Designed miniproteins, single chains, continued (2). Designs and how they scored, part 75

Each design is a single chain, and the fold is of that chain. pLDDT is the mean over its residues in the fold that is shown.

## One batch from the design tools (miniprotein)

Design m6757
Fold by ESMFold2-Fast:
Structure m6757 (fold): chain A 83 residues (1-83)
Amino acid sequence: MALEKAEELAKKALELGEKAVEAAKKGDMEKAKELAEKAAELAGEAAYIYAKGVLGKSEEEAKEIGEKAKERMLALIEKRMEA
């Protein structure tokens, strides 16, 4: 089911985002950036699947929503990594 898949990806994105912030606080900036990029990718995919499968958005609209979610997740993680 689209909702369950989106929720699973969103949970994984949040977990990776938290690990990215933790890695940055420990000074492992390479690992932090890698985890942040993976978290953003999953957040975008989750938002796309939710928009397409749950909200019934068009493919173009769902893709835009996914890209915006990816950008937002990356920005939030980067803000939390910067002291």
Scores: mean pLDDT 84

Design m6758
Fold by ESMFold2-Fast:
Structure m6758 (fold): chain A 82 residues (1-82)
Amino acid sequence: MSVEEIAEKIKSLLESMGLKVLEAEVVDGRTIRFVIEAPADVNLELLELMVRVAAHTVVPGAKVEVKRISGNRYEVTITLPD
């Protein structure tokens, strides 16, 4: 499965959870970056859990980093295993 296919599958899962994926970028051969807008009732800890579930469903062992950009918008970085 290509990194682009992995990114599309993770995006689809995140959107199925009620998250809005504003941007999706394949940064390099093993790194995917999303910009996500969460509903107002979703905090950082819940968003991290949702993203980890989506990422690990597609790629077991993927590393997930989530940081708030502004308000309810978050930057998500997913690093694929070697």
Scores: mean pLDDT 84

Design m6759
Fold by ESMFold2-Fast:
Structure m6759 (fold): chain A 75 residues (1-75)
Amino acid sequence: SVLKDPEIQLNVAKGIASLLYDELGKPVPESVLNAKTLEEMIKELERIIEEAKKDPRVSPSLIELAERVLEELKS
């Protein structure tokens, strides 16, 4: 893991999710903004990554970074 602090991991995950929502032209959900646990962010990040993979406008490198962050949260 690149980041060992759960609070930092949570904030990084929220940042990546926000970038994915921005690329999709969607507002960031309150569930993402108010997530307090890694488990909550895992579910939110899985959802948005799945949507992003279906949209050719989203950068492949951003999807890869998001998938890496998701795997770190699951570890």
Scores: mean pLDDT 82

Design m6760
Fold by ESMFold2-Fast:
Structure m6760 (fold): chain A 85 residues (1-85)
Amino acid sequence: SSLLEEGQRLAEEASELARKGKEAEKQGDYKTAAELYRKAAELFKEAARLFEEAGDHTSAAVARHGAEELERKAKEMEEKAKEAE
């Protein structure tokens, strides 16, 4: 299914952005980490929507959970960035 292939590509892109966000976080660049985690969360939400539409409820749930975790991390990074200013 084209929907499954697109969802998989978006999930892989989201994972790469999350990895870059984690690297920024380790370097204390909380603003960049927050932006990367936010972008990754958005891509996982889109991947979840595509997986759900394709009938892959398991992959949709995994992607949705990933998005929620990354939104929590982004908010945490946003708070740390404010403390550094």
Scores: mean pLDDT 90

Design m6761
Fold by ESMFold2-Fast:
Structure m6761 (fold): chain A 73 residues (1-73)
Amino acid sequence: MSLEELIERYQRLLREVFASPDPEAQRRGLELGREISDILMEISDSTDPEEQEKLYQRAKELIEELERIVAEA
């Protein structure tokens, strides 16, 4: 998955979080969304390919957690 595909997936999930009827799922999803946003910014600011890859894998893991929260709501 490319970084662009990862960002698109994240943006889609954020829309689903905002549309959630469950306040707890919305709260948890927004907290994770903030963490993901911070990591994506760190990827953009990094000049080290090894650091970028580690941050990318972390962002991917958090996006999978966000998908689980949305699915459980």
Scores: mean pLDDT 81

Design m6762
Fold by ESMFold2-Fast:
Structure m6762 (fold): chain A 115 residues (1-115)
Amino acid sequence: MRRLRVRLTLTVEDENGKVYSSEPAEAEALEGQEARVSATVEIELDKDSKLTVRAAVVVEGGPAEIELTVTVENNGKKQTFTKRLRLEDGAAVAEFTFDAKPGKVKVTVEARVRS
């Protein structure tokens, strides 16, 4: 059986140009095995508001996918957005922009799956 190596890097940029990066996440799986690799970035927007960005690479017997989950928390209220994007040729770079009060947030996800 071939080994698959999955790597994920998550970067979040706020509207003031400040950059927050996760540590690179890596996992190994055997071909035909399910694998999930995830990274999380948390940003305090103000005293009562927090942005949590989670990205995962999911391999489940089909094409590998990036799953992006963005949670905006304001005064204990949570709103969650989820997007999925298929990896092509085992690699993807995806950019997403979210309107997270008080500002806009740009999310960049880089993912790679190697055999």
Scores: mean pLDDT 70

Design m6764
Fold by ESMFold2-Fast:
Structure m6764 (fold): chain A 100 residues (1-100)
Amino acid sequence: KSSIMDQIKKSIDDMMTLSSDKLSKAIDIAYNNIKSTLSDKDAQLVTGPIYVAQKKAKKGDKDGAKKGLDQAYQNTQKLSDDNLKKVTDSFKTALDQAKS
């Protein structure tokens, strides 16, 4: 569990090094992947803060985007290990696709 949490944090930190356009793309991909893979109730814990981050990133507000992503990270601690892994995979996929 701790190792998985460290992977989410690293993915968020790496996302913050992207240009605003690529950061917005990464957040969009992560949002859609999480929404499609988790139940509505569990997805809402993570997608709510990500949606706020997405709006901030589209406006070029990287500090606001980081705050939303950090709130999503905090909320992942409430998820089951299976759902936590799905969120981790979603962030990694989003980061990789946005870098290309």
Scores: mean pLDDT 84

Design m6765
Fold by ESMFold2-Fast:
Structure m6765 (fold): chain A 56 residues (1-56)
Amino acid sequence: SKLSQLAALYAGYRLLAIGYEIEAELYPEKREEYLKLAEEARRKAEELKEELDKLE
Protein backbone atom coordinates (compact mmCIF):
# COMPACT_ATOMS: atom_id res chain seq x y z
CA SER A 1 0.00 0.00 0.00
CA LYS A 2 1.02 3.65 -0.34
CA LEU A 3 1.03 3.97 3.46
CA SER A 4 3.47 1.04 3.82
CA GLN A 5 5.72 2.40 1.05
CA LEU A 6 5.84 5.89 2.60
CA ALA A 7 6.49 4.42 6.07
CA ALA A 8 9.38 2.33 4.70
CA LEU A 9 10.89 5.36 2.93
CA TYR A 10 10.52 7.47 6.08
CA ALA A 11 12.30 4.83 8.19
CA GLY A 12 14.99 4.47 5.51
CA TYR A 13 15.77 8.19 5.39
CA ARG A 14 15.90 8.40 9.21
CA LEU A 15 18.43 5.54 9.27
CA LEU A 16 20.40 7.10 6.40
CA ALA A 17 20.69 10.38 8.33
CA ILE A 18 21.97 8.52 11.43
CA GLY A 19 24.48 6.66 9.22
CA TYR A 20 25.82 9.92 7.78
CA GLU A 21 26.12 11.45 11.28
CA ILE A 22 28.19 8.42 12.38
CA GLU A 23 30.36 8.72 9.23
CA ALA A 24 30.98 12.39 10.11
CA GLU A 25 32.35 11.29 13.53
CA LEU A 26 34.50 8.47 12.05
CA TYR A 27 35.92 10.55 9.16
CA PRO A 28 36.50 14.11 10.45
CA GLU A 29 38.24 15.08 7.18
CA LYS A 30 34.83 14.63 5.43
CA ARG A 31 32.70 15.81 8.39
CA GLU A 32 31.19 18.83 6.62
CA GLU A 33 30.10 16.77 3.58
CA TYR A 34 28.56 13.98 5.70
CA LEU A 35 26.69 16.44 7.94
CA LYS A 36 25.24 18.09 4.82
CA LEU A 37 24.07 14.68 3.55
CA ALA A 38 22.59 13.89 6.99
CA GLU A 39 20.64 17.18 6.97
CA GLU A 40 19.29 16.45 3.46
CA ALA A 41 18.19 12.95 4.57
CA ARG A 42 16.45 14.35 7.68
CA ARG A 43 14.69 16.97 5.55
CA LYS A 44 13.43 14.23 3.22
CA ALA A 45 12.23 12.19 6.21
CA GLU A 46 10.26 15.22 7.50
CA GLU A 47 8.59 15.62 4.09
CA LEU A 48 7.58 11.95 4.16
CA LYS A 49 6.30 12.27 7.75
CA GLU A 50 4.03 15.13 6.64
CA GLU A 51 2.65 12.95 3.81
CA LEU A 52 2.07 10.07 6.27
CA ASP A 53 0.20 12.40 8.66
CA LYS A 54 -2.16 13.38 5.81
CA LEU A 55 -3.11 9.71 5.23
CA GLU A 56 -4.28 9.22 8.85
Scores: mean pLDDT 86

Design m6766
Fold by ESMFold2-Fast:
Structure m6766 (fold): chain A 86 residues (1-86)
Amino acid sequence: SQKIIDKALELYKKGEIKKGDKIATPNNEPYSSIGQQIAKELGLKKVTVLYNPFVPEEVTVEHIKKSGAKFFIGRLNVPEGVKQIY
């Protein structure tokens, strides 16, 4: 979605996202591809967090936290201190 890319660019222009920062995405589309594009354009590190519909969402939230990502691209609950972009 262009809206997600535009939001990430706005955060970069404001200095909230910096080159070398880590972003996380789930392993499903379209978020995986959007996150890869943003990471390439802004010089960020992309981490994939495995989304498994057979486990509680809290497990995915814990994996996002352990990734060390400051930003998450997708429509899932995020841990405290991680900014959601969607």
Scores: mean pLDDT 81

Design m6767
Fold by ESMFold2-Fast:
Order: C-alpha cells, then sequence, then structure tokens
Structure m6767 (fold): chain A 75 residues (1-75)
C-alpha cells in the first residue's frame, strides 16, 4: 500500500468516525484500496468532498460523493 493510499484511508476512517458514518467510511476504504496513486490524485476533489461530508455526518451528501469517487475510477 502506497503512502498516498494509506493517508487517504486514514483520513476517511477518521472523518467517518467523527460523523458516525463508519459503515460508509469502510465501503469507501475498500474502494480506495483498489485505486492506484494516479487514480487517487485524479479523484482528489471527490475524496475531499467525501471526507468533508462524512465528518459532517451528512449521509446523503456522503453517498453522493462516494458515487462521484466511483465514477472517477471509470476514466
Amino acid sequence: MSALQRAAIADIRRAAAEGGLEELGERAVKLIETMSDEQLAAASGALRALADALRAGDREKAETAFEQLKRAMEE
């Protein structure tokens, strides 16, 4: 696992714990574990939006951001 991938996973897990959305956070972590460093860099905006939504406890916004992260992997 790369340093960038490890940092993204740690940030998502922390944000999910703060917002009470650990289940969604773990789904996001599993997706991130399949991503390359190049894909993570390309998806940086979606990752930031997801972390912010998870931290705020906004499930609807977090689910939307998670969908955007999945779409970033398709390109």
Scores: mean pLDDT 82

Design m6768
Fold by ESMFold2-Fast:
Structure m6768 (fold): chain A 67 residues (1-67)
Amino acid sequence: MEHFEKGKKAFEEGDLETAREHLLQAIAEDPGNVEALRLLAEVYERMGDEESARRWREAAELEEARR
């Protein structure tokens, strides 16, 4: 949870690079963290990387469907 909380805070502060780093670590530790997957997709979208945003959004949808 620590990396997810740090990533969320960085995103709220507009620090997209720091948010991406912490969210990637959160997902590496818990691949089932749908909130982290969705937030990472939004980070990439705001960075202008629509392809990565779409892929992470799809990963979040697949993970939610398994629950």
Scores: mean pLDDT 83

Design m6769
Fold by ESMFold2-Fast:
Structure m6769 (fold): chain A 56 residues (1-56)
Amino acid sequence: SELLEQLLATSAELTALAAKLVVAKKEGDEETARELEERIRELEERIAELEAQLAA
């Protein structure tokens, strides 16, 4: 399923960005942390949309 493949790929990207966010916060890089938080929010919205489509 293309939707399932997209969900898995998006979930993997979210995990990678979450790890980068931990590093940015530890280093005090507030600008990078803000950019990562915005991207994470966008991916979370995408995951919710894909999950809704799979449940239909």
Scores: mean pLDDT 87

Design m6770
Fold by ESMFold2-Fast:
Structure m6770 (fold): chain A 92 residues (1-92)
Amino acid sequence: MAEEEARRAVAAARELARLAAEHGRALEAGGGAKEAAGAAAGAIGAAGDVLSARLLGEGEEYGREAAEAARREAERGGSEGARAAGEAAENA
């Protein structure tokens, strides 16, 4: 993989993990602590898997899926965003 592409994959994975953690904390403050923590952990795991697959040359598609999940989270918000992040985790 090109070094520039690898750097972008790392940045995307870290940003997805950060957003998932922030979203999990926000939901936890609102009352659904256990479910929020699970969703955040899943999204963080998905980000890690995406990074590993990209750097090992196994899944440029996983990177696109993670980016799409983050975009859907921004558009739909709340529980639907968490579901999209969970789907990315399952597919990573």
Scores: mean pLDDT 54

Design m6771
Fold by ESMFold2-Fast:
Structure m6771 (fold): chain A 61 residues (1-61)
Amino acid sequence: PLPDPELVKAVLYWAAGVFFEKAGDYKEAAEYYRKAAEYFRRAGEEELAREAEERARELEE
């Protein structure tokens, strides 16, 4: 079967968050981590969603 499209979106947004975090663009990184959290939640990955939200919160302050 095909992978869960919501999970694929979550992983792509997480990767974007990591990219911006490494570039020092913490506001953009936080926005992408929040998007990743939304799609992890839609995919039923509650623990990963919480990790993404926590990461975004840490970067926002």
Scores: mean pLDDT 83

Design m6772
Fold by ESMFold2-Fast:
Structure m6772 (fold): chain A 101 residues (1-101)
Amino acid sequence: GTLTNVTGALGQGGRALGFTGTAEGAPEGAYGAVVRDADGTVVGGGGAGVDAAGAVTGGAALRTPGSAGTYTIELRAGEEQDGDAPSGEVVATGTLTATAP
């Protein structure tokens, strides 16, 4: 699936990334979220919810303070609540440009 209209902001101190968007091809439910930097390296993880209209709201903790720039968000299936890198199947992927805190 694809995440479209993804917007996000780094929290104060750069340790959190909140995001919203629209999911195409992801059913309503709870998902793990993996955050990658512009080099494709996993830099954080968290979770996201998809509502009945496909609206996405999520957030992730970053391993190190994030910088302004491009991030990739992967929504992953399953109730895996393990920290920074949910390991379920990728259900939807999208990119966002985050501003510095």
Scores: mean pLDDT 77

Design m6773
Fold by ESMFold2-Fast:
Structure m6773 (fold): chain A 75 residues (1-75)
Amino acid sequence: MTPEEIEAQREQARKQLEDLKKQFERLKKEKGLEETVKQIPGFKEALKYLLEKDKSIEPEVEEFLKELEELEKSL
C-alpha cells in the first residue's frame, strides 16, 4: 500500500469514529444516561471493528472507551 492509501483509510476510520461519538452524544441528550448505558456494548463492538481496520486510531478509540467506562460508572 502507498502512504497516501494508508492515510485515506485512516481518515475514513477517524470519520466513522467521529460518527460513533456523535451518535453517543445524541443518545445521551435524547434518551438519557440509563438508556445510553444499555447501548454501550454495541458501541464497544463498533470500536473493535474500527480498530481491526486501522490500528493508528487506537489512541482515539481508547479515549472513547474511557468515556464509555466513565458513563457506566456514573450509574
Scores: mean pLDDT 78

Design m6774
Fold by ESMFold2-Fast:
Structure m6774 (fold): chain A 83 residues (1-83)
Amino acid sequence: VPAPDVEVRDTAEALALLPEVEPAVRALVEGLKEKIRANLPPEVAEEASRLLEEALALIRAGAPVEEVEALVDRAAALVHEAL
């Protein structure tokens, strides 16, 4: 099975917003960006990817959850508009 101990540690640290959480959160964001680029028009994929990168930067900076959620909601709206 795939690396359960490392995954559990990284996930727990992500939930706790510890400094070491960044690699796990970044991997999830990159996976989402890849899916967006594969399934959506390039213009929408570029905008959605930018919003997700901004959300990740806000998480690193310790910004309010509300700001992060707003960017994620905008990315989701762009995806739905392009379907």
Scores: mean pLDDT 63

Design m6775
Fold by ESMFold2-Fast:
Structure m6775 (fold): chain A 65 residues (1-65)
Amino acid sequence: MSEALRLMAEAGVYEIAAAVADLIGDEEKKKEYLKKAIEYYEKALATGEYAEEARNNLEAAREAL
């Protein structure tokens, strides 16, 4: 797996965790997980691979925060 895909996969796991936290009303955990998703998407974007996908996911995660 490429480094970019690995980082995006990790960010995706945190987005799912944030969605679950939102569903159960845990706003603090939602913000914590979204912040981690943003960090991993920023790392993925920095690799230069799949930059458009990483940027779009990063922007969506920032808007959700």
Scores: mean pLDDT 83

Design m6776
Fold by ESMFold2-Fast:
Structure m6776 (fold): chain A 76 residues (1-76)
Amino acid sequence: SERALAEAMAELLHLIAEELPEGGEEVRELADRLLEAALAGDLAAAEEAARELEALLAKDPEAARKAGLEAIKRLK
């Protein structure tokens, strides 16, 4: 379901935020905004939050990659 997918994506992003050396709180806030917009069907707000999230993670791609790998390990 769309709700289950959105919730799973937000959970993954929250785990990524915990593993980031900097910007974790901003990633968590953007993940929450993305989830809220997606559940409300506000596509424009969801796209904006996703764009901001992508830009934030792109500031340190190696840190984002390492955080993503650690987050995936913690999902189990």
Scores: mean pLDDT 82

Design m6777
Fold by ESMFold2-Fast:
Structure m6777 (fold): chain A 63 residues (1-63)
Amino acid sequence: MAAEERERIAADPDDAEAWYNLGVALAEEGRLEEAVEAYRQALRLDPDYGKAAAKLGEVLEAL
């Protein structure tokens, strides 16, 4: 759930995996623009995070 990942991010905002998981949860809820921002934050923290890059591309195609 997005709320659980937001709590994880509040505890550690530099957790790229938590940002990626937040993006996945937001995309599942249909909140695609917010999912894009979460994936961008994951990639800002870890530019080599291939899973986040792939999901960002998928969501941008859906917008």
Scores: mean pLDDT 80

Design m6778
Fold by ESMFold2-Fast:
Parts: structure tokens; C-alpha cells; sequence
Structure m6778 (fold): chain A 74 residues (1-74)
């Protein structure tokens, strides 16, 4: 059980880091769109956000599975 709890903590920390990065990139993208910034930079930011959202989704699924396993062991 202790090992699963540590894995959950590590995943929660990773998820928080990715969520923060996504928020920062979304803010940058919003400002860039408001300023009429270069299309190439907008496309790069959109791609980076998409990649991080996919990674976030996968880690959230893993976290959910680990939490279910931990609850079942109680």
C-alpha cells in the first residue's frame, strides 16, 4: 500500500506541473492572438498545448486506476 501511495503522490505532482504549464501556455496563446502575433508561433503554442493535454489525460487515467486499487485494498 505504501508504494502505491508514493506513486499517487508522484503522479499528482506531475499532473500539477503539467496543468500549470498548460495554463501558462494558454495565457501566452491568448495574448498572442489578441496582439495578432505570428501564425507560426500560434501554431507552435497550440501544438505544445495539445501534446501536454494528451500527456495530462494519460496521467489522470493512471492516477484514477491507482486510486481505485488503493481504495479496493482498504
Amino acid sequence: MEEIEKEIEELEEEIERIEREIRELREELRRLKEEGGPKEKIEELERRILELEIELGLKRIELGVLKLILERLK
Scores: mean pLDDT 83

Design m6779
Fold by ESMFold2-Fast:
Structure m6779 (fold): chain A 77 residues (1-77)
Amino acid sequence: SLDELIEEARKLMSQLPPEVRKLGEEAIEAAKNGDIGKAYELLSEMVRAARAAGVPRETILKLAQLFNDIIDEIKKK
């Protein structure tokens, strides 16, 4: 479900730097507001911030997958 995907993404983000968490939350809100283009832009910025902060590649890939799944679920509305 959408709520379960968001919860899993937030749990993963809780261990990450504040800037990564901020971009992730902004991406979720953009997607919920129907701004899919902005959601993907913010997801890209979040991935770049995570790489710059030294977040492991495996964690970044898992986070990116979760955000794509969240956006896809919202698009099905």
Scores: mean pLDDT 85

Design m6780
Fold by ESMFold2-Fast:
Structure m6780 (fold): chain A 73 residues (1-73)
Amino acid sequence: MEEAEKLFEKGKSYERAGDAAYQLGDTEAARQLYEKAVEYFRKAYELFKDVNPELAEEAKQMAERAEKRIAEL
């Protein structure tokens, strides 16, 4: 559980960093940071899916949200 929670928090940290880069107009840095966020949210989903379906769904939705942000860049 602690490993999945750490991956999920790391995903959130990368998403926030991506948002900050995007606000500064650095779309390339934002893309790379959002791609890292997707990676960590997907890893968190894989660990949560068999133990906490609610957190798994949240991680999946956060990965999808980050992917949409990449598409909008």
Scores: mean pLDDT 86

Design m6781
Fold by ESMFold2-Fast:
Structure m6781 (fold): chain A 56 residues (1-56)
Amino acid sequence: SAAAEAIARLLGISVENAEKLIEVARKLGPEVTGQLVAASAGEEVGRRVLEILEAL
């Protein structure tokens, strides 16, 4: 998906791993998933991933 490709590019991960992150967001919600990304990759990256997930 376009969202998975955008997340993969932003995080430097595979599209397959980005699809798994979107699946996590469907179960836990975009805010929790965004916070998890922020803890690992920084607040700015986490916020951008949150914005992509909220647009789904």
Scores: mean pLDDT 84

Design m6782
Fold by ESMFold2-Fast:
Order: structure tokens, then C-alpha cells, then sequence
Structure m6782 (fold): chain A 94 residues (1-94)
């Protein structure tokens, strides 16, 4: 559906942004504090829209966040993503 297609685009964007943030951090171009803050801002945005998604679109977003956690190499960023996953699962359960 159109909602699922939109969430696919958004999920791919967020996956790529998290990867870019970790690359910048690895290269020393940003601080750990800046990296965590930026990822937190991205996940806060995801949570703000998650409440308005169809069940199928929400499931896709949850799957995307799980892949982000798996691909993340930074413990601080992983923790932000894991907290986001828990909150998304709570939204799904409601």
C-alpha cells in the first residue's frame, strides 16, 4: 500500500543516516555526544509519526529499527535504537 511504500523510503533514509553518523564518528568528524544527540533526534521523529501509521507500516518500521540495531557498531547508538524499538513495540501493543 502507499503507506507501506512511504515507510520503506523513510526507513531506508533513516538506516542510511544512522550509518552516515557512525561513519562521521569513526572518522572523528563529530563527537560521540553529537552522534548520539542526532540519532536521538531522528528516533524522536520516528516515534512522533509511528502513532499514525497503519499496522503494516508500523511493522515495517519496527523491522527497519531491528536491522539498524544489528548493523550499528557503536554501543551508545545501539542503546538509543533499542529504547526506540521498545517504544515502537509499545505503540503496536496499544
Amino acid sequence: SEDVERVKVLADFFKNEVKRIEELLQKGEITEEEAIAYVQALTDFLLSVAKYLSPEALDLLIKAVKEMIKESKHPGIKKVLEDTLKRLEEIKAA
Scores: mean pLDDT 87

Design m6783
Fold by ESMFold2-Fast:
Structure m6783 (fold): chain A 61 residues (1-61)
Amino acid sequence: SARERQLRFIEQMIRYARSQSKSVEEFRRDMEALLAWVREEAPELTEEAERLAQEAYQEFA
């Protein structure tokens, strides 16, 4: 479904940002921008996107 594809895209963006970030601060800025975009374009996925971002933060260190 379109919703599942959107969620997969968000997950891939989070993982890509984590792999490319040189610092947790850089990753945080990318996550703030991504979550703002999710709140505007797909607000129903906000909680799941926030959970995925938080999980990525835990694995960053």
Scores: mean pLDDT 81

Design m6784
Fold by ESMFold2-Fast:
Structure m6784 (fold): chain A 80 residues (1-80)
Amino acid sequence: MIDYSKLTPEQIKARAEELLKEVRELYKKNPDNKELGLLFIAASLLHAGVLYEADQGRVDEAAETLKTLEEILEEMKKVA
């Protein structure tokens, strides 16, 4: 497991962008799947939360939100 709390704000933001890219790719392949659509919305909100928390210097909160974003991506992979 990646210990995101050991990362810098810039590294956390970079990882969030990678996860959101994968989320967008999965949704784009299956745009008619309503469950994926809801998970995509959730992932987009979590991504915004990570950026906000990282910009505030709240690295521990950003790391926890990033972990939740990763869990949403794993759920999307099971549904797609």
Scores: mean pLDDT 82

Design m6785
Fold by ESMFold2-Fast:
Structure m6785 (fold): chain A 66 residues (1-66)
Amino acid sequence: AEEDLKKGQELLRQGKPEEAVKYFEKAIEKDPNNARAWGALAVAYDQAGNIEKAGEYLKKAGELTS
């Protein structure tokens, strides 16, 4: 789970948000309550230009940290 998050974050730094999404999705499959993975998905979708999904996933991350 942590490894998937770190790999996804590395891909975001490389400007590969579509590849990063795959790793963040794996992290969520392993732990659906992983707020960091939901927040990272939001960042990836924002970088890919999908503002609607970015907002949705950011809200999910916020709900899990409360």
Scores: mean pLDDT 81

Design m6786
Fold by ESMFold2-Fast:
Structure m6786 (fold): chain A 65 residues (1-65)
Amino acid sequence: DLLKENVKRTVEELSKHFSLEDIRRLFDSAIQELERNGMSKEKVEEYRAIYEEQLKALEKELKEK
């Protein structure tokens, strides 16, 4: 899935420069903008779920270090 691969890559890159909280807020804002610009509800929910899944995985990895 290109979408999932792109989100994973984006989270990994952003984590080098931003905190998890900053990345989460950034994604929330991006999702809101896409929704307001007419992205389908199904697509918006898919993006949100993938972002949250990838962020939780990264958060767990950091907590174990």
Scores: mean pLDDT 76

Design m6787
Fold by ESMFold2-Fast:
Parts: structure tokens; sequence; C-alpha cells
Structure m6787 (fold): chain A 62 residues (1-62)
């Protein structure tokens, strides 16, 4: 995945969480859909999104 694809996936997962009021199933379904779209495993996509989330938190703390 490119950095732009990871960023797009991160934003789409956040949107799914907000729209569903934090419904874990809805978030998991969006992750599965994006994983299929980008040709990666669910686990690989979850790792990439988590790394992007941590990077954003670090930038806000600085």
Amino acid sequence: MTEEEIREAYERVLEAAEKSNGDLKAVQEEIDRLAERYGVSREELEKAINEEFLKKIEDDIK
C-alpha cells in the first residue's frame, strides 16, 4: 500500500466508526471491504491503520 492509500483507508474507517456510533461490526466490515479493494489482508490493513493513528497522536503531542 502507498502512504496515500493508508491515509484514505484511515479516513474511511474513522467515517464508518462515526456514522455507526462506534459499532465494531460496521468498522470491521469497512476494513474487510478496503482490504479487498487494496489487495491486502485484513491484518495488514489493520496494522497500517493503527500505525497511521499512532503517528497522528505523536504529531499532536509535539
Scores: mean pLDDT 77

Design m6788
Fold by ESMFold2-Fast:
Structure m6788 (fold): chain A 64 residues (1-64)
Amino acid sequence: MTLEEIEKRVEESGQPLFDKAQKLIEEGKKNNDQKLIEEGQKILDKITQLKETYINAAREQLAK
């Protein structure tokens, strides 16, 4: 399995959470609700961190 294939699967798995985060940010901006914006940003940050962690772990496994 290639690193690119792993990255694609991670993106596909994260898509529903990404869409939810975007909606929270949009709603927060519309209502000037900083809590909703912050929650949406935390979800985006978590998705990015999980993607990077998973890809890095997979890269290390492929190097062995």
Scores: mean pLDDT 77

Design m6789
Fold by ESMFold2-Fast:
Structure m6789 (fold): chain A 91 residues (1-91)
Amino acid sequence: LEEEYKRALEEALELLDRARELAPPALHPAIDETKRMAEADPKAGAAGARALRAAAATLPGAEELTRALEEAYRHLRRAAELKEKLEEEEK
């Protein structure tokens, strides 16, 4: 569980870094904030990635950015689920 959680989070953060490389400068602060949120709470990070994906979908030629954000969202969702299971084991 701990190793799976770390891997899911690392994959999500790598995808957010990739999204930043693909994104216009105007989206960089929002991506940086989403990355910070994800490191603190993957559930909050997932919500941020979903919002960013919706914004990216309105941009022309942003299919690769949109894909990276959708993949980041899926990994953050998995990390959030794994973190919840870890917290349940502590109770």
Scores: mean pLDDT 82

Design m6790
Fold by ESMFold2-Fast:
Structure m6790 (fold): chain A 58 residues (1-58)
Amino acid sequence: GITSAIDTASKALSTDTRLSDSEKQAVLDALKKALSSASIDDAIESSFSVYSSLVTSK
């Protein structure tokens, strides 16, 4: 569910040292916003794609 998705994202962001704390918070906030207007799977995929793009660019 939504709680599980947020928990998973939080754990992934906590482990990652490539992004700043501000960037991590922005990604998590974007996921929460997307979850209010899109399906859980689409919101997770979209948010993770943005996160992955940021990490890959470093």
Scores: mean pLDDT 71

Design m6792
Fold by ESMFold2-Fast:
Structure m6792 (fold): chain A 79 residues (1-79)
Amino acid sequence: MLKEKAEELYKKAKELGEKAAEALKKGDKEKAKELLKEAARLLKEAFQLKLEAEGKSELIPEVEEKTEEILEEDLKLID
């Protein structure tokens, strides 16, 4: 089911976020950025599945654009 798949992707994104935090504690900013980018991809996929479950697939491009903007802001904060 689409909602269950979205929840599964959210869990994976959270795991990657935790790994990114550990990488930052070790001073590995590059690894943290890579992990955050992957987490953002999973969150985007989860939201796309949620929109599909609601019959709003036409909104997927807007979600993709907003997710990219948030990721760019977060990556700048790490620098």
Scores: mean pLDDT 73

Design m6793
Fold by ESMFold2-Fast:
Structure m6793 (fold): chain A 68 residues (1-68)
Amino acid sequence: SEAEELLREALELAEREEPENEDLIKNIRVALESTDRVVRLAALDEALKLAKNERIIELLKEAKRLLQ
């Protein structure tokens, strides 16, 4: 899905640009891998609070829009 592609890009970017932000990376993985919509949206909201890089924030916002 488009949301999964955006989340994969956000994960790769987070691992490269913010590798020390383990909670961000963990929450992006939960959002990508979970089949539960409520769990995915909660993980996305946490990732959005933790992200510092503007490109990661934009990718996560777009993924959230597609999952709502």
Scores: mean pLDDT 86

